# Designed miniproteins, single chains, continued (2): the designs that were tried, part 94

Each design is a single chain, and the fold is of that chain. pLDDT is the mean over its residues in the fold that is shown.

## One batch from the design tools (miniprotein)

Design m7275
Fold by ESMFold2-Fast:
Structure m7275 (fold): chain A 100 residues (1-100)
Amino acid sequence: IEELLKELEKKIKKFEELASEFNDLMMKLPDELLPEAQKRALELKKIYEKIIELYNEIVEMIKNNAPEEEIKKKLEEAIKQAEEGIAKMEDAIKWLKEAI
């Protein structure tokens, strides 16, 4: 569990670092591309919010001594969501770099 929790926290940090890069690149976009970038930003924000909700649920499960198997299953789900979110963020950053 502790190793999976650290893996999830590392992935959340990576997502946040990529989000910072995405925001910096958005400031360089021509006005014509801003609506598409905003739609992508909204989708990525929803993914981030879902990951943080899962993280908070896991932290509460650990505090309440929930069964290890249930905590592990929730961690695996959160890690998968974080990996998918990172991939989508990297794709969005690639799109921004090609547009600038």
Scores: mean pLDDT 85

Design m7276
Fold by ESMFold2-Fast:
Structure m7276 (fold): chain A 97 residues (1-97)
Amino acid sequence: MLYRLRITVTLPGDSKKKIEEKAKLLIEDTRYLADNLGVKILRITEHPPRLVGGKYQQVMEIELEGEKDKLELFAQAIEARAKSLGAEVSFELEELE
């Protein structure tokens, strides 16, 4: 059965350049994992970096569609990668009729 996965990643950094480097790595990993797992990337949205509490943050949203087991494997892999970059991650999984 097809599911939709929304991933919200909040990337921290001391500069816009550091955030851009982290965002690029996460996008590359996203594309690689999606191809390997056979899940479809619907969109990747990069919000502009903003200054919050004296530190830069950038929100990225990744929307995917696929089989539940494949999306769960994708979510686990991306969560691990995002955490290695110091990022916060949240997930929303929706069943499609």
Scores: mean pLDDT 85

Design m7277
Fold by ESMFold2-Fast:
Structure m7277 (fold): chain A 93 residues (1-93)
Amino acid sequence: DSRRRQEELRRLQAELQKTVSEGQDAIDKGDKKKVKEVLEKLLKLAREAEKLGALGLAAAALRYASELAKFLGEEKKAEELRQRALELEREWS
């Protein structure tokens, strides 16, 4: 059902926007524990978006997750997430 898929996509887009805002607030406050929690939420959202075939949304979630991993000093994880986002962006095109 195309309509149901569009509704699920709108919901995931709203959750992504909210989660990104929470992550930015956590960075601004220096709350590393909250940044880690938001990172895990972004990874879950990326997986859910990928299952729906929403590769652009999944790539966006992974891109933001990469920035949070950089803030946490997780350089290798940040690079792996950045590369996965680029792969999904190529598939989305």
Scores: mean pLDDT 85

Design m7278
Fold by ESMFold2-Fast:
Structure m7278 (fold): chain A 66 residues (1-66)
Amino acid sequence: VPSAREAAAMAAAGGLAGDAAAMREGNQLFKDSGSPAGGLAGAYAGRDAGNAEAERAGLQEAHSAV
């Protein structure tokens, strides 16, 4: 079984990276359009990207454990 601790750490890191990306994109969209909704859209996009990265890492670890 892959290390649950490392998988959880990777998921947390992915979330942090997603948050950072969301802030960057949200700030850019808000700055360009002047719309607060841009910040929310950026947050969702960033979180989705972070989750995808964490899932990929988890799958790789599972394959290594088998």
Scores: mean pLDDT 57

Design m7279
Fold by ESMFold2-Fast:
Structure m7279 (fold): chain A 84 residues (1-84)
Amino acid sequence: GERDEVIKYIDKKIKELKEKLKKLESDPNADPLLIKAYKKTIKDLEELKKKLENGEISPKEAKLQVEILEGILLIVEGVAKLFG
């Protein structure tokens, strides 16, 4: 169902962000604030996934929260590239 599809999407995004985080952590010139933003986003997505799995939130609410988290991270990445 839709819930399982959203859970799979969140899992995919967590994996992608963890791969990007590993690359950032191996780069001595990486912005520490960007590293913090990645770690926070991963944690927030993992918490969101748990809430979705235990029925605390609807798939629609989870989709909205994912879009918000992705949007915030995109802004942080843009700022880091512009001023780093």
Scores: mean pLDDT 87

Design m7280
Fold by ESMFold2-Fast:
Structure m7280 (fold): chain A 74 residues (1-74)
Amino acid sequence: EVELATPEEIEEKSKKYKEELMKVEKISEELAELLVQIAKGDASKLPEAIELFREEGRDEHAEALEELLEKLKA
């Protein structure tokens, strides 16, 4: 099975993630875009997304993003 994702596969997975986030988390498209960029490997966007969620009182979402950061860096 394919463990290494091509740029195109990463884009497809990113789109699926974006749609899931919008449906499940009811977050704004802007926040979903940040999460998609993070999923592509741009972990530098993760702190910004976490901070945005905390600013809006979405601590549960911020914690989920922190877990995602650990998985992406591992």
Scores: mean pLDDT 67

Design m7281
Fold by ESMFold2-Fast:
Parts: sequence; C-alpha cells; structure tokens
Structure m7281 (fold): chain A 55 residues (1-55)
Amino acid sequence: MTISWDEFLEEIRKGKASIEDLEKLRDFLEQNETDAERVARANELIDELIAEIKK
C-alpha cells in the first residue's frame, strides 16, 4: 500500500470505520506487512483510534 498509514488512519478517524474494521486491519497487517517497524507504528495508531472511539 502506497498511501501513508497516517493519512489512512485520519480517514478512519473521520468516522468511516468501526472498531471491527480496525481489528481486521490489524490482523491483515500482521499477516501481509513484512516491515516490523511499519506494523508496530500502524498498530499504535490503530490502538489510539480504538481508544478514541471507545470514549
């Protein structure tokens, strides 16, 4: 995926994705992304968004 993870997560933050969608994205990243640093960063941002949705 060429798009910035920060930009993607910004779109999710605008209320276009559910917690279930974010969890599925996390699973997809773990299975398909080989860059451990990118996976870790994406997981941190996903966790932040899930926490924000749960407030």
Scores: mean pLDDT 68

Design m7282
Fold by ESMFold2-Fast:
Structure m7282 (fold): chain A 77 residues (1-77)
Amino acid sequence: SKELLEQAAEYLRLAARLASNVDEAVEYLRRAAELLSQVPEGKSLALSVLQTAKLLREDPELAQRLALAYADAALSM
């Protein structure tokens, strides 16, 4: 269902933040994006998650700070 796909993607994004290394974090984000791309309202978020994965590979410190700030903002709303 749509709700299960969105929830699974949410947990994968949380797992990415807890990952001990960049490769593991990128894999979680890629899987989250795949699930989000299957729901109509998730497509924009999927693209954002893929952009985050790319940035994490290229500049992990900046990517991690942006991911945490983004997640904090979302949880505060």
Scores: mean pLDDT 76

Design m7283
Fold by ESMFold2-Fast:
Structure m7283 (fold): chain A 72 residues (1-72)
Amino acid sequence: SGLVEELERAIEEGDVDSAIRLVERIGQVAKEALASGDEEGAKELADQLRTLRERAPPEVREVIDRVLAELE
C-alpha cells in the first residue's frame, strides 16, 4: 500500500522518473506475490495500477502497460 501511495504522489507532482521506478517496483512485488501463491495480492496491485494509469503521463502509462502485460 505504501508504494501505491508514493506512486500516486509522484504522478500528482509530475515526477516521471520516480513514478517509473515505483511502477517497476510494484510490478516486482506483484510478481513475487504470484510466485508465492498470493494471487489476490497481485490482483489488487494490478487493479491499483490500472486506476492510476488513467491519471499518468504517457511515459508512465507505457511502463504500467508493460508491467500489466507481464502479470497477466
Scores: mean pLDDT 86

Design m7284
Fold by ESMFold2-Fast:
Structure m7284 (fold): chain A 86 residues (1-86)
Amino acid sequence: SVDELMQRATGAAVRAVERAVEELLKPENRERMERIDRGLREAGENRDLRRMSESLRELADMLEELGFTEEAEELREVADEIEASL
């Protein structure tokens, strides 16, 4: 269901951000993280699975660039599951 996918996506995003928070809050990352955070919030509020998938992939790309490969892979797996259900 949409609710189950949204809960899974939100949970994965929160865990990834918590693990990488020190890097994500660095001044050089602020604007990019703010854009991703807005995308995630808008997707959640509108229950927009396509937007959620896109925002999770943007977060995953940023996390991979910062060395958080496992967190990036988890987010991509969730995004793939969302896309498979569309």
Scores: mean pLDDT 87

Design m7285
Fold by ESMFold2-Fast:
Structure m7285 (fold): chain A 71 residues (1-71)
Amino acid sequence: ADPDRPGPADRVASPEARAALEETVAELAAAGRRARHVPELEVHTAEAARLFARVLAGDTELAAEAQAAAR
């Protein structure tokens, strides 16, 4: 999106970390669609998006923990 700055995903060091982030994005999109009529899922989607933003900002420890929990 920014011509002067690489996207956060472009700064992810490993293919595994990148795959975990892409998987999280896909899950958030699916949860958002299901949450159209469930307020609790909307809250969960917003919280997950915030954690995803932290991971993209370089919180590699959180990324590793999330990846382990997903397996």
Scores: mean pLDDT 57

Design m7286
Fold by ESMFold2-Fast:
Structure m7286 (fold): chain A 106 residues (1-106)
Amino acid sequence: SVEEKLASLSPEEKAQIDEFIDRLVKAFKEKYGLSEEDIEKVREALRKMILNPDDDEAVREAARTIAEVLAKKGLISKEEIENMTDDELVAFTSKLIREAIKKEEE
């Protein structure tokens, strides 16, 4: 499975994943003005999504964590998050990640 392949990653491959996460987190911090505490929550959520892509529960929990951080900043309402399906939450957070990457490339 993909999970077995991820578990077999070398320390060098894991370091490359960590560098990619660091880059995404920096873009998120600059775009949304997140606190250091919220940055750490987003980092952990992104790591969980990237390392467990076939774990639907892990991906959903990570998407919820990112959405909750953004709601705390007033970028979306808590009511909107509560009314989103798991698929809508994942799609929403994926869109934000893509927009953060695009801003870093500018």
Scores: mean pLDDT 73

Design m7287
Fold by ESMFold2-Fast:
Structure m7287 (fold): chain A 55 residues (1-55)
Amino acid sequence: SITVVCPELTSDQQITLSSMLNDSVKSTSVNPETLAKLAEKELKSSGYDCKVDVS
């Protein structure tokens, strides 16, 4: 599963983003680590220093 942790986001926003990414993995069969890395890169490019973990 994918978990998003961002100091700049609320707990609800972090939960929502985590759910969206996990739903994308289930719907598209994309590799979770690849999606997590892309999401982390996109968030950092937008000014959010997020950790996107796969477990």
Scores: mean pLDDT 82

Design m7288
Fold by ESMFold2-Fast:
Structure m7288 (fold): chain A 84 residues (1-84)
Amino acid sequence: SMSEELREALEAGDLEKVKELIEEAKKEFEKELAKLDEKEAAEYREKFERMVAFAMRFAEEAAEKGYEAAKKAAAEYIAASPPI
């Protein structure tokens, strides 16, 4: 699945693949938001943006420092500011 592909790309530190998958997810997410009420869509968009920011930070860290370092940084970020 797309989520499995994203996880594997993150574990591999494949930043380009992560960016590609995030753009695909954004496109599909906006299609789904178009079916919702304006207020509900705004709430989901905000949460999605936070998830994307988290994923990009994780991907960049994994590409630069490796998966274990990215995982540690992600754990600290989640503890301080849950993305969802």
Scores: mean pLDDT 75

Design m7289
Fold by ESMFold2-Fast:
Structure m7289 (fold): chain A 117 residues (1-117)
Amino acid sequence: SMLEELKKKTIEFFLSRGFSKEDAEKIASYIVSLVKDNPEKAQKMLDLVNKILSSKTPPLVYVGRFYAFILKESGKSLDELLDSLNLSREDKMALRSTIAFLENLYGEPIEELPLEF
């Protein structure tokens, strides 16, 4: 199914970024839970993660959109989201650092990223 593929590809992405398998599965399951009742959003998220995985050097804009989409759909602040996921300290810090890096690159909070073209 599309949701199974989204989960699989999301796990692959986080594993490629050095996350533990357990934490990658927690994040992927959460993302699937956000979009399971909206096929259009599930497809958009799958297309986005496929774009990230299809390149050896994925454009940072796609990674930024991926996190922006998760935060917008969760309705949570970054800190609330990180606390709800019950990740390891190492992976929680890695995720926080990645988002801070992207926010510095864009000069804006991640949730304020430009509209998708």
Scores: mean pLDDT 82

Design m7290
Fold by ESMFold2-Fast:
Structure m7290 (fold): chain A 80 residues (1-80)
Amino acid sequence: SLEEILKEMEEIKKTLDPKEAFEKILELVGELLELLLETDPKLAEELAKKVHEIIIEAQETGDYEKAVEKLIELVKKILE
């Protein structure tokens, strides 16, 4: 469920180094995108674009802590 995915992301943020947390959270977001593609392809496309922007920013700046926070906020918006 989305609530379980969000809870796992919050635990990852607390327990792993920022870069490792970023990589693990990206895996979870990838799984979420696959599920959304079958139910709401427009929302999946919008989410994928925002995720891509976060990935590029993280790679350019090295600010993985900020990237993790942005990914979690993006998932929270889907729940609302």
Scores: mean pLDDT 83

Design m7291
Fold by ESMFold2-Fast:
Structure m7291 (fold): chain A 56 residues (1-56)
Amino acid sequence: TESEAMARAYEVALEALRAGASPEEALRQGLAVAKPHLSPSQLAFLGRELRAALAA
């Protein structure tokens, strides 16, 4: 589901950051997991949300 895909994207992005990846690489990995499950507009929204979260 969309909610599961978004939650998984956050988990993947945060794990990548903890492993030493850059915020941009973490964003890329998170979005890659969600891409098959979301529309282009939903993926764009998630990308903005993840970028904001990773910058904090």
Scores: mean pLDDT 80

Design m7292
Fold by ESMFold2-Fast:
Structure m7292 (fold): chain A 68 residues (1-68)
Amino acid sequence: GVAELVAEAERLLAEAREAIAAGDRETAQKHIDRVQDLAVRLVLAGEVETAQRLGAEARELMKELDAL
C-alpha cells in the first residue's frame, strides 16, 4: 500500500545518505533512482504532495552526490 511505498522511500533515502558519506557513488545513485521511481508510483496512487516531498529530498541528495 501507500504506507509501505513511503516507508521504503524513507529507508532508501537514509541508505543513500550513508552511501554518500562512505563515498559509494554507485550505491547512492541506485537508491536515489529507486526513490524517484517510488515517487512516480505515489503520484499514480494520488499521493502527489508526499511524492513531491520525497522527489525533492532525492534531488538534494543528487546534488550532494554530484559534489563528491
Scores: mean pLDDT 88

Design m7293
Fold by ESMFold2-Fast:
Order: C-alpha cells, then structure tokens, then sequence
Structure m7293 (fold): chain A 69 residues (1-69)
C-alpha cells in the first residue's frame, strides 16, 4: 500500500518535518505546488535521505494528497 509506504518513510523523519509536510498538504492549491513544497522541505530538513527515498516519499505523499481531495 502507498499509504503504508508513506507511513514507513515518515517514521524515519523527526516530528517537526512531518508537521511541515502536513502543513504543505493543507496549504498547497495544486499537486505541482505540493510537490515543490515537499522537495524543499526534504532538502532542508532531511538531507540524510537518499534521492530514491525522497522521490518515493514525494510520490506517495502526492497520491495521498490527490485522494484526500
């Protein structure tokens, strides 16, 4: 499940980073804006994640964002 994958990836992040991601999900008006905000958040607060893990998290979060709307 993509939701389970997202939960697993989020569990590797500090609570503060998860809060920033949730805020971006609430504030973004488009999928493109949300994707851009997520990339900036992960690059700033989670530089220890691999590019693959960042891409997987962004894609899972984008799918969850689209399902929530």
Amino acid sequence: SIVEKLRELLSKLPDEVRDEILKAMQEAKTVEEFREKLREILDKYAPNLTEQEKDELIEAAVEAFEEAR
Scores: mean pLDDT 76

Design m7294
Fold by ESMFold2-Fast:
Structure m7294 (fold): chain A 64 residues (1-64)
Amino acid sequence: SKMLELAEKAGEAGYKGDVEEAARLAQEASGLSPEDAFYVALGATGAEGPIAGALVVLHAAMQS
């Protein structure tokens, strides 16, 4: 699914500390506002790895 692919990329970017790219991808995956996507990206940067980061983004996308 395209949403899953975008969430995986957002989680990987977040894990690498690229909050701006993670926020952009999270916004694209979920349709969240830029502000909400930024908070999701911050959650992904605090994750234990890129897969954990991707799950943070997916949870946000599924609730949008």
Scores: mean pLDDT 75

Design m7295
Fold by ESMFold2-Fast:
Structure m7295 (fold): chain A 110 residues (1-110)
Amino acid sequence: STEEKILEIQNFILESRIELENAYKEAKENGLSEEEIAQKIAELAIKNLEKLREKVEKEFPEYAEEVQALVDETVAKLKKLVAQKATVDEVFDVIREFEERFNEILEKVK
């Protein structure tokens, strides 16, 4: 059902967030710098965003273009933050903004 597909996508977002938080903790325990942690979190987030794009294209093709635009914008922001040696908090803020905007798109599917 449409509701089950929405729930699967929402669960993917939640699992992706947990993966990012675990990667942050592990990198910090291994003594990585703030810059190195921010880069690792951004790279992992980009991989997860590409997987999410593929899931939406398959399950909700009519929203694929809108989600692709949001993913491309978010990937560009994350790459810019890494280039500017941004903080881990700034990287997570971009990810949170993506999640909020993506949830607005999911509400249109219902």
Scores: mean pLDDT 89

Design m7296
Fold by ESMFold2-Fast:
Structure m7296 (fold): chain A 73 residues (1-73)
Amino acid sequence: MKEKAIELLEKAFRSAAPASTDQVPAFLQAYREALEAIEKGDKETAIKYLERFKELNPRAKELIDEAIKVIES
């Protein structure tokens, strides 16, 4: 479960369009916080930062929605 959620998040991160310099800290923070929360098993925090990552990178919506479903299972 956790491994698949992390794989989907990493795939979403690699599919991301280059962010502007102003968005890089928020983008990297959302990725890092989501990854750390998934590893800790903190579902609520993981979903919060996955939603934030999706907001900052709409191109990743499908991958992030699938990661959220995996975490909720």
Scores: mean pLDDT 76

Design m7297
Fold by ESMFold2-Fast:
Structure m7297 (fold): chain A 61 residues (1-61)
Amino acid sequence: TVDERVARLRAEAARRLSPEQQAMFDLAIDGYLADPTLSDEEKVARIEETLRSFVELERRA
């Protein structure tokens, strides 16, 4: 389910990101989940894209 996929992505972020980056990521997820114009698949895709971007920025820092 979408809830299970989102929970998995939150858990991955908790392991890969700093606490500060994780807080920013959680805000982004909340924004996507609150958007009524996005489908469940679009919400998950946006969250996955955002996680990849945060992980890449963390690696460069």
Scores: mean pLDDT 81

Design m7298
Fold by ESMFold2-Fast:
Structure m7298 (fold): chain A 80 residues (1-80)
Amino acid sequence: MSIAERLEEALRQAEAARAALPALVEQGVLSPEAAREAAERLAELAERIRAAEPTEEALEELHRELGELQRWLAARTPAE
């Protein structure tokens, strides 16, 4: 898999995650506020992926941001 292909996959994952947010709110897993913030952050990440050069450095940066967003989302999803 090329770097460009991995960036396209990351973009699809970000878009799919954003599309799933309304269902998570309906199920009570995520608050409407957290879903809104997550949607904004995912949209921002998607724009960064679209603007990125197909380099390993760009891929590393975007992977780090995705990891940070996942940690941010986990902190806002109620876990017992």
Scores: mean pLDDT 75

Design m7299
Fold by ESMFold2-Fast:
Structure m7299 (fold): chain A 65 residues (1-65)
Amino acid sequence: DGVERIKKHPLDPVSLFSDEDIREYLKSLGFSEEEVEEGLKLARENNRELSVGEIIALLEKKKLE
């Protein structure tokens, strides 16, 4: 249910979703375990209205560097 909610509302703030829902969603997109944990760090340490889509964009940007 949480993963489906993220799929429908990727612009919602990360604070509305559990750590487990975010992990499962990022895994479903093909991110590695290390990338998923980096995404969670971004979500929880930079807790200023970041959306799930913004976290994905940051992880993709990091892959290109």
Scores: mean pLDDT 73

Design m7300
Fold by ESMFold2-Fast:
Structure m7300 (fold): chain A 81 residues (1-81)
Amino acid sequence: SLEEIIEKIKKGLEEFYKILVEDMKSRGASKETIQEVIEAAGKAEIEYLKEDAEKNNWPEEDKEKLIKMIEEVTKEQIEKV
């Protein structure tokens, strides 16, 4: 189902951001730099999703739900830095 797909993508994205933050902190990156990188990664993920949705003629509502989830997860991770 779409709900199962959203949940799987959400968990994968949360894990990815957590690994990215820990890696960047270990390299001495500033909080501001880490936040900018997470924001850029979220925007890139949304653009990739839009391209995939267009290529595969996804329903607009499915695309909107996935974009909203990516935006919410990205914002949450930025706030946790």
Scores: mean pLDDT 86

Design m7301
Fold by ESMFold2-Fast:
Structure m7301 (fold): chain A 62 residues (1-62)
Amino acid sequence: AAARAAGRAALDRLVREGMKKIREETQKAIDEKGYDEAMEISRKLGEELAATVRAQRAALAA
């Protein structure tokens, strides 16, 4: 359905923006704090994005 296509486009934008934020924060942390700290920051941001994506997918499935 056309409405689901629009919802998928919104979800794709959310993922793209979230991934960009994760990349920027992870790169900054690598440069400033080192790899181990950067991986922990990346994991936390990834978990937040995954939770948001799950909620959005549930809304699209309803």
Scores: mean pLDDT 79

Design m7302
Fold by ESMFold2-Fast:
Structure m7302 (fold): chain A 89 residues (1-89)
Amino acid sequence: AALRQRAAERLARFREELEERGRKFEEELASIPDEKERERLESIENLRESLRAGELAREILRELGLMTPELEEGYEAAVKGLEKLLEEL
C-alpha cells in the first residue's frame, strides 16, 4: 500500500541523514583532544538521535493508524526523560 511505501521512503531518508550526521559528528569529535568532552558530546548526540528516531516512529505509527493512547503516553514519557538527560549533560 502507498502508506507502507511512504513509511519505507521516510525510513530510508532518515537512515541516509543519520549516516551523514554521523560522519560529520565523527569529524568534529576527531578535532577535540579532551576525551571526557568527546564522551559528553557523543552522549548528547546519541540522545538527540534517539529523540529524532522516536519522533519519526510516532509519525509513521500515526500515518499507519497503529498509534494507541498508551503508545503515545509512552513516547511522551520517553521524550521528556531524554530531554531531561540532555539538560543534565
Scores: mean pLDDT 81

Design m7303
Fold by ESMFold2-Fast:
Structure m7303 (fold): chain A 109 residues (1-109)
Amino acid sequence: SMDERIQAFIDRYVAYYMQRFLSMSEEEQQEALDEILEMAERFLKLRESGDREALLRFSYEEFALLVAELDLSDEQLVPAAEALLIAILEALSKIYPERFTPVLERLKK
């Protein structure tokens, strides 16, 4: 099913992301953490605004890989982007709980 394909992609991508992250220098890791946190806060702000068109546009811009790899419809893209973002933040929260747990809890609401 499409949900199974999306989940399989997310699992593979998170494993790839974490392997790459852990191989980075300390400076590169801090830049990656800042970037993902800013992306998560922007996603949350757009979701909380109720502007579905802006959130969809943001998801196309920041999560174009989901469209390219999975051929997702507009209706599938935002939920898939949120699921991918949650999965990355869950992996990072195991290493940096003080930094990522608050944003992760907000995303899961």
Scores: mean pLDDT 86

Design m7304
Fold by ESMFold2-Fast:
Structure m7304 (fold): chain A 100 residues (1-100)
Amino acid sequence: GELAERAGELALEGGKLAIKGSKDGTAGAAAGIGGSGAVAAARLLGGSKRGAEDAARSARSAYGGAERAYEGSGGDPLAKKGAELARKAYEIGEEAAREA
C-alpha cells in the first residue's frame, strides 16, 4: 500500500543520509540519527504488532535525538534534513502502530 511505499522511500533516503552523516561531524550525526529513524519506521511493514510498536518507539527516540542534534548544529541544512526525516519516520511509525 501507500504507507509501505512511503516507508520504503524514507528508509532509502534515510540510509543514504546515515552513511553521509557518519563522515560529517555534528551535522552528520544529526543526519545519521534521522536516517536511522527512517529505517526503523520501514520495519513496521514486515513485522508483527509488537514489531510495529517497537519500531515506532525506536523512531520516536531517533526523532528526539535528531531534533537535539539539529539544534546543536546551529541550523545546519544536513542536520535539518535528518531531523525532518526522523519526524516523518516517527509519523509513519505511529500511523502503522495504530493500524496494526
Scores: mean pLDDT 63

Design m7305
Fold by ESMFold2-Fast:
Structure m7305 (fold): chain A 96 residues (1-96)
Amino acid sequence: APARERARERAQQLAVKALSYAANGDFEKADKYIEEARRALREAGLTDEQVAIAYANIVKGALLASGKSDDEAIEQARKVARELGLSDETVEKIFG
């Protein structure tokens, strides 16, 4: 759906900003952009679980695009998914 595609593109841009701020030690700005990305996904009709899954996958994609290995990108995506409230079972099913 065009609205969900636009929300995903917006969330990707916001996630890249969040990762950049976190890399520079600005965790307050990083958290702001994470919440803006999650809000964009929620406003597109995703549930909280779907938002957590989508955001973790966006982080994985951004890390792969920046030259991180598959193993490093998957491990960071799993960590983000757990921090966003996904169960260990759900994380293993999606990223295991």
Scores: mean pLDDT 84

Design m7306
Fold by ESMFold2-Fast:
Structure m7306 (fold): chain A 80 residues (1-80)
Amino acid sequence: SPEVERLLAELEARMAAALEAMRAEPDEAVRRALREAVLAEAQALLDLLAARGAPPEVVAAGRARLAAFDAEADAIIASA
């Protein structure tokens, strides 16, 4: 679905922007809040896509991308 492809591309752009924002943010509490907000938004979108009948492989790929984001966000927070 072109709509699903667009939503996933927008999610990838949102994750990339959040990582850049976290790297520029000196306040660790704000970095954690940015991570939590993106994780919540992405998980809600992926759950919605699954509920609306998106192919399981597409949802799985989205979840793998989210896990990669989460790992990178953890590294940014840990690096201070």
Scores: mean pLDDT 85

Design m7307
Fold by ESMFold2-Fast:
Structure m7307 (fold): chain A 87 residues (1-87)
Amino acid sequence: DEVREALRKAVDEISKATREIVKAMEKGAPLEKVKEAIDYLRKATKALTEMREALLAGKPQDEVLKLANEAIEYARKAVEIAREILK
């Protein structure tokens, strides 16, 4: 099921972003850069919430997958920023 796999992937990427942000904070990352990563994580969680609402409302698969992809991309951006801070 493509929708189930997309949901799992979105949750996994958000979990990964959370772990990378925590790791950056523990290593003394600048607050401003951490705030930027957290902002992207917030955008990812908002997209995931909208995806779940679309699923519950019986929206078309393409609409649900679009929201899942938005969540994944925002989460990946949060990971990228968090990892760059650690360099």
Scores: mean pLDDT 86

Design m7308
Fold by ESMFold2-Fast:
Structure m7308 (fold): chain A 60 residues (1-60)
Amino acid sequence: KESLLAEMEALVEEAEKDPRVSPEQLEAMRNVYERAKTASEATLQRILDALREALATARS
């Protein structure tokens, strides 16, 4: 759904601005976001949760 994709985009942008996020982590998050665009709506929430976890881990 559009709102879930918007939340994913916001997380990727937040990761891009965070110096604690490594280039490898950022690339992984971008790849997940790109795949989310073609994923079924049923999997979007799981993808969003994965992006949130990745960002939280990078900040720790």
Scores: mean pLDDT 76

Design m7309
Fold by ESMFold2-Fast:
Order: sequence, then structure tokens, then C-alpha cells
Structure m7309 (fold): chain A 59 residues (1-59)
Amino acid sequence: ALSAAERALARLGLTPADAKALEERLAAEGFFPGAEVDGKPDPEFVAALARYLRARGLW
């Protein structure tokens, strides 16, 4: 949900520019499935971030 995406970004201390950079990194590492990279909190971004963190053993 939108609120979950907002909370996730707030907890990470991400600005919109930082969120966009993170989306680009997730796309480059194959975790973001070609969705639009816009730096905004959306459910696909949050899901991709969660998968990335689990794969790296960080969550």
C-alpha cells in the first residue's frame, strides 16, 4: 500500500533523488522488473527493495 511505501522510504531517510538512484540500482541488479523509474514510493519499488535486501542478507 502507499502508506507502507511511504514508511519504508522514511525509515531509510531517502530523498526523491536518492529513491530514484536506488530504483536505478535495483533495476540494474534485476530486482525492478522494468517499471518506470521515477523516485516515487510505489508498491513495486517497495517489493523490489525487500527482495534485494533479503538476497543480500540485510533483511
Scores: mean pLDDT 62

Design m7310
Fold by ESMFold2-Fast:
Structure m7310 (fold): chain A 71 residues (1-71)
Amino acid sequence: SMAQALAEAEARHTPAVAEVIKIAKEALEANPEKKLTLESLQKIAEKVYEEGKKKGLPEEYIKALRETAEG
């Protein structure tokens, strides 16, 4: 599942990637829907993209997450 994938990625990735995952988790927590839709995933990706840019994270990581949400 996505939640399991995020937890596993947080454990294995570098500090920069861990920060992106943390932002993604916070965005997901702001959307407490039990069922995730493509629309919800896209909105979460948009928030992660904006917050990551403000924190100065590498755009490649943020863009990859957004592209994943878009399919």
Scores: mean pLDDT 61

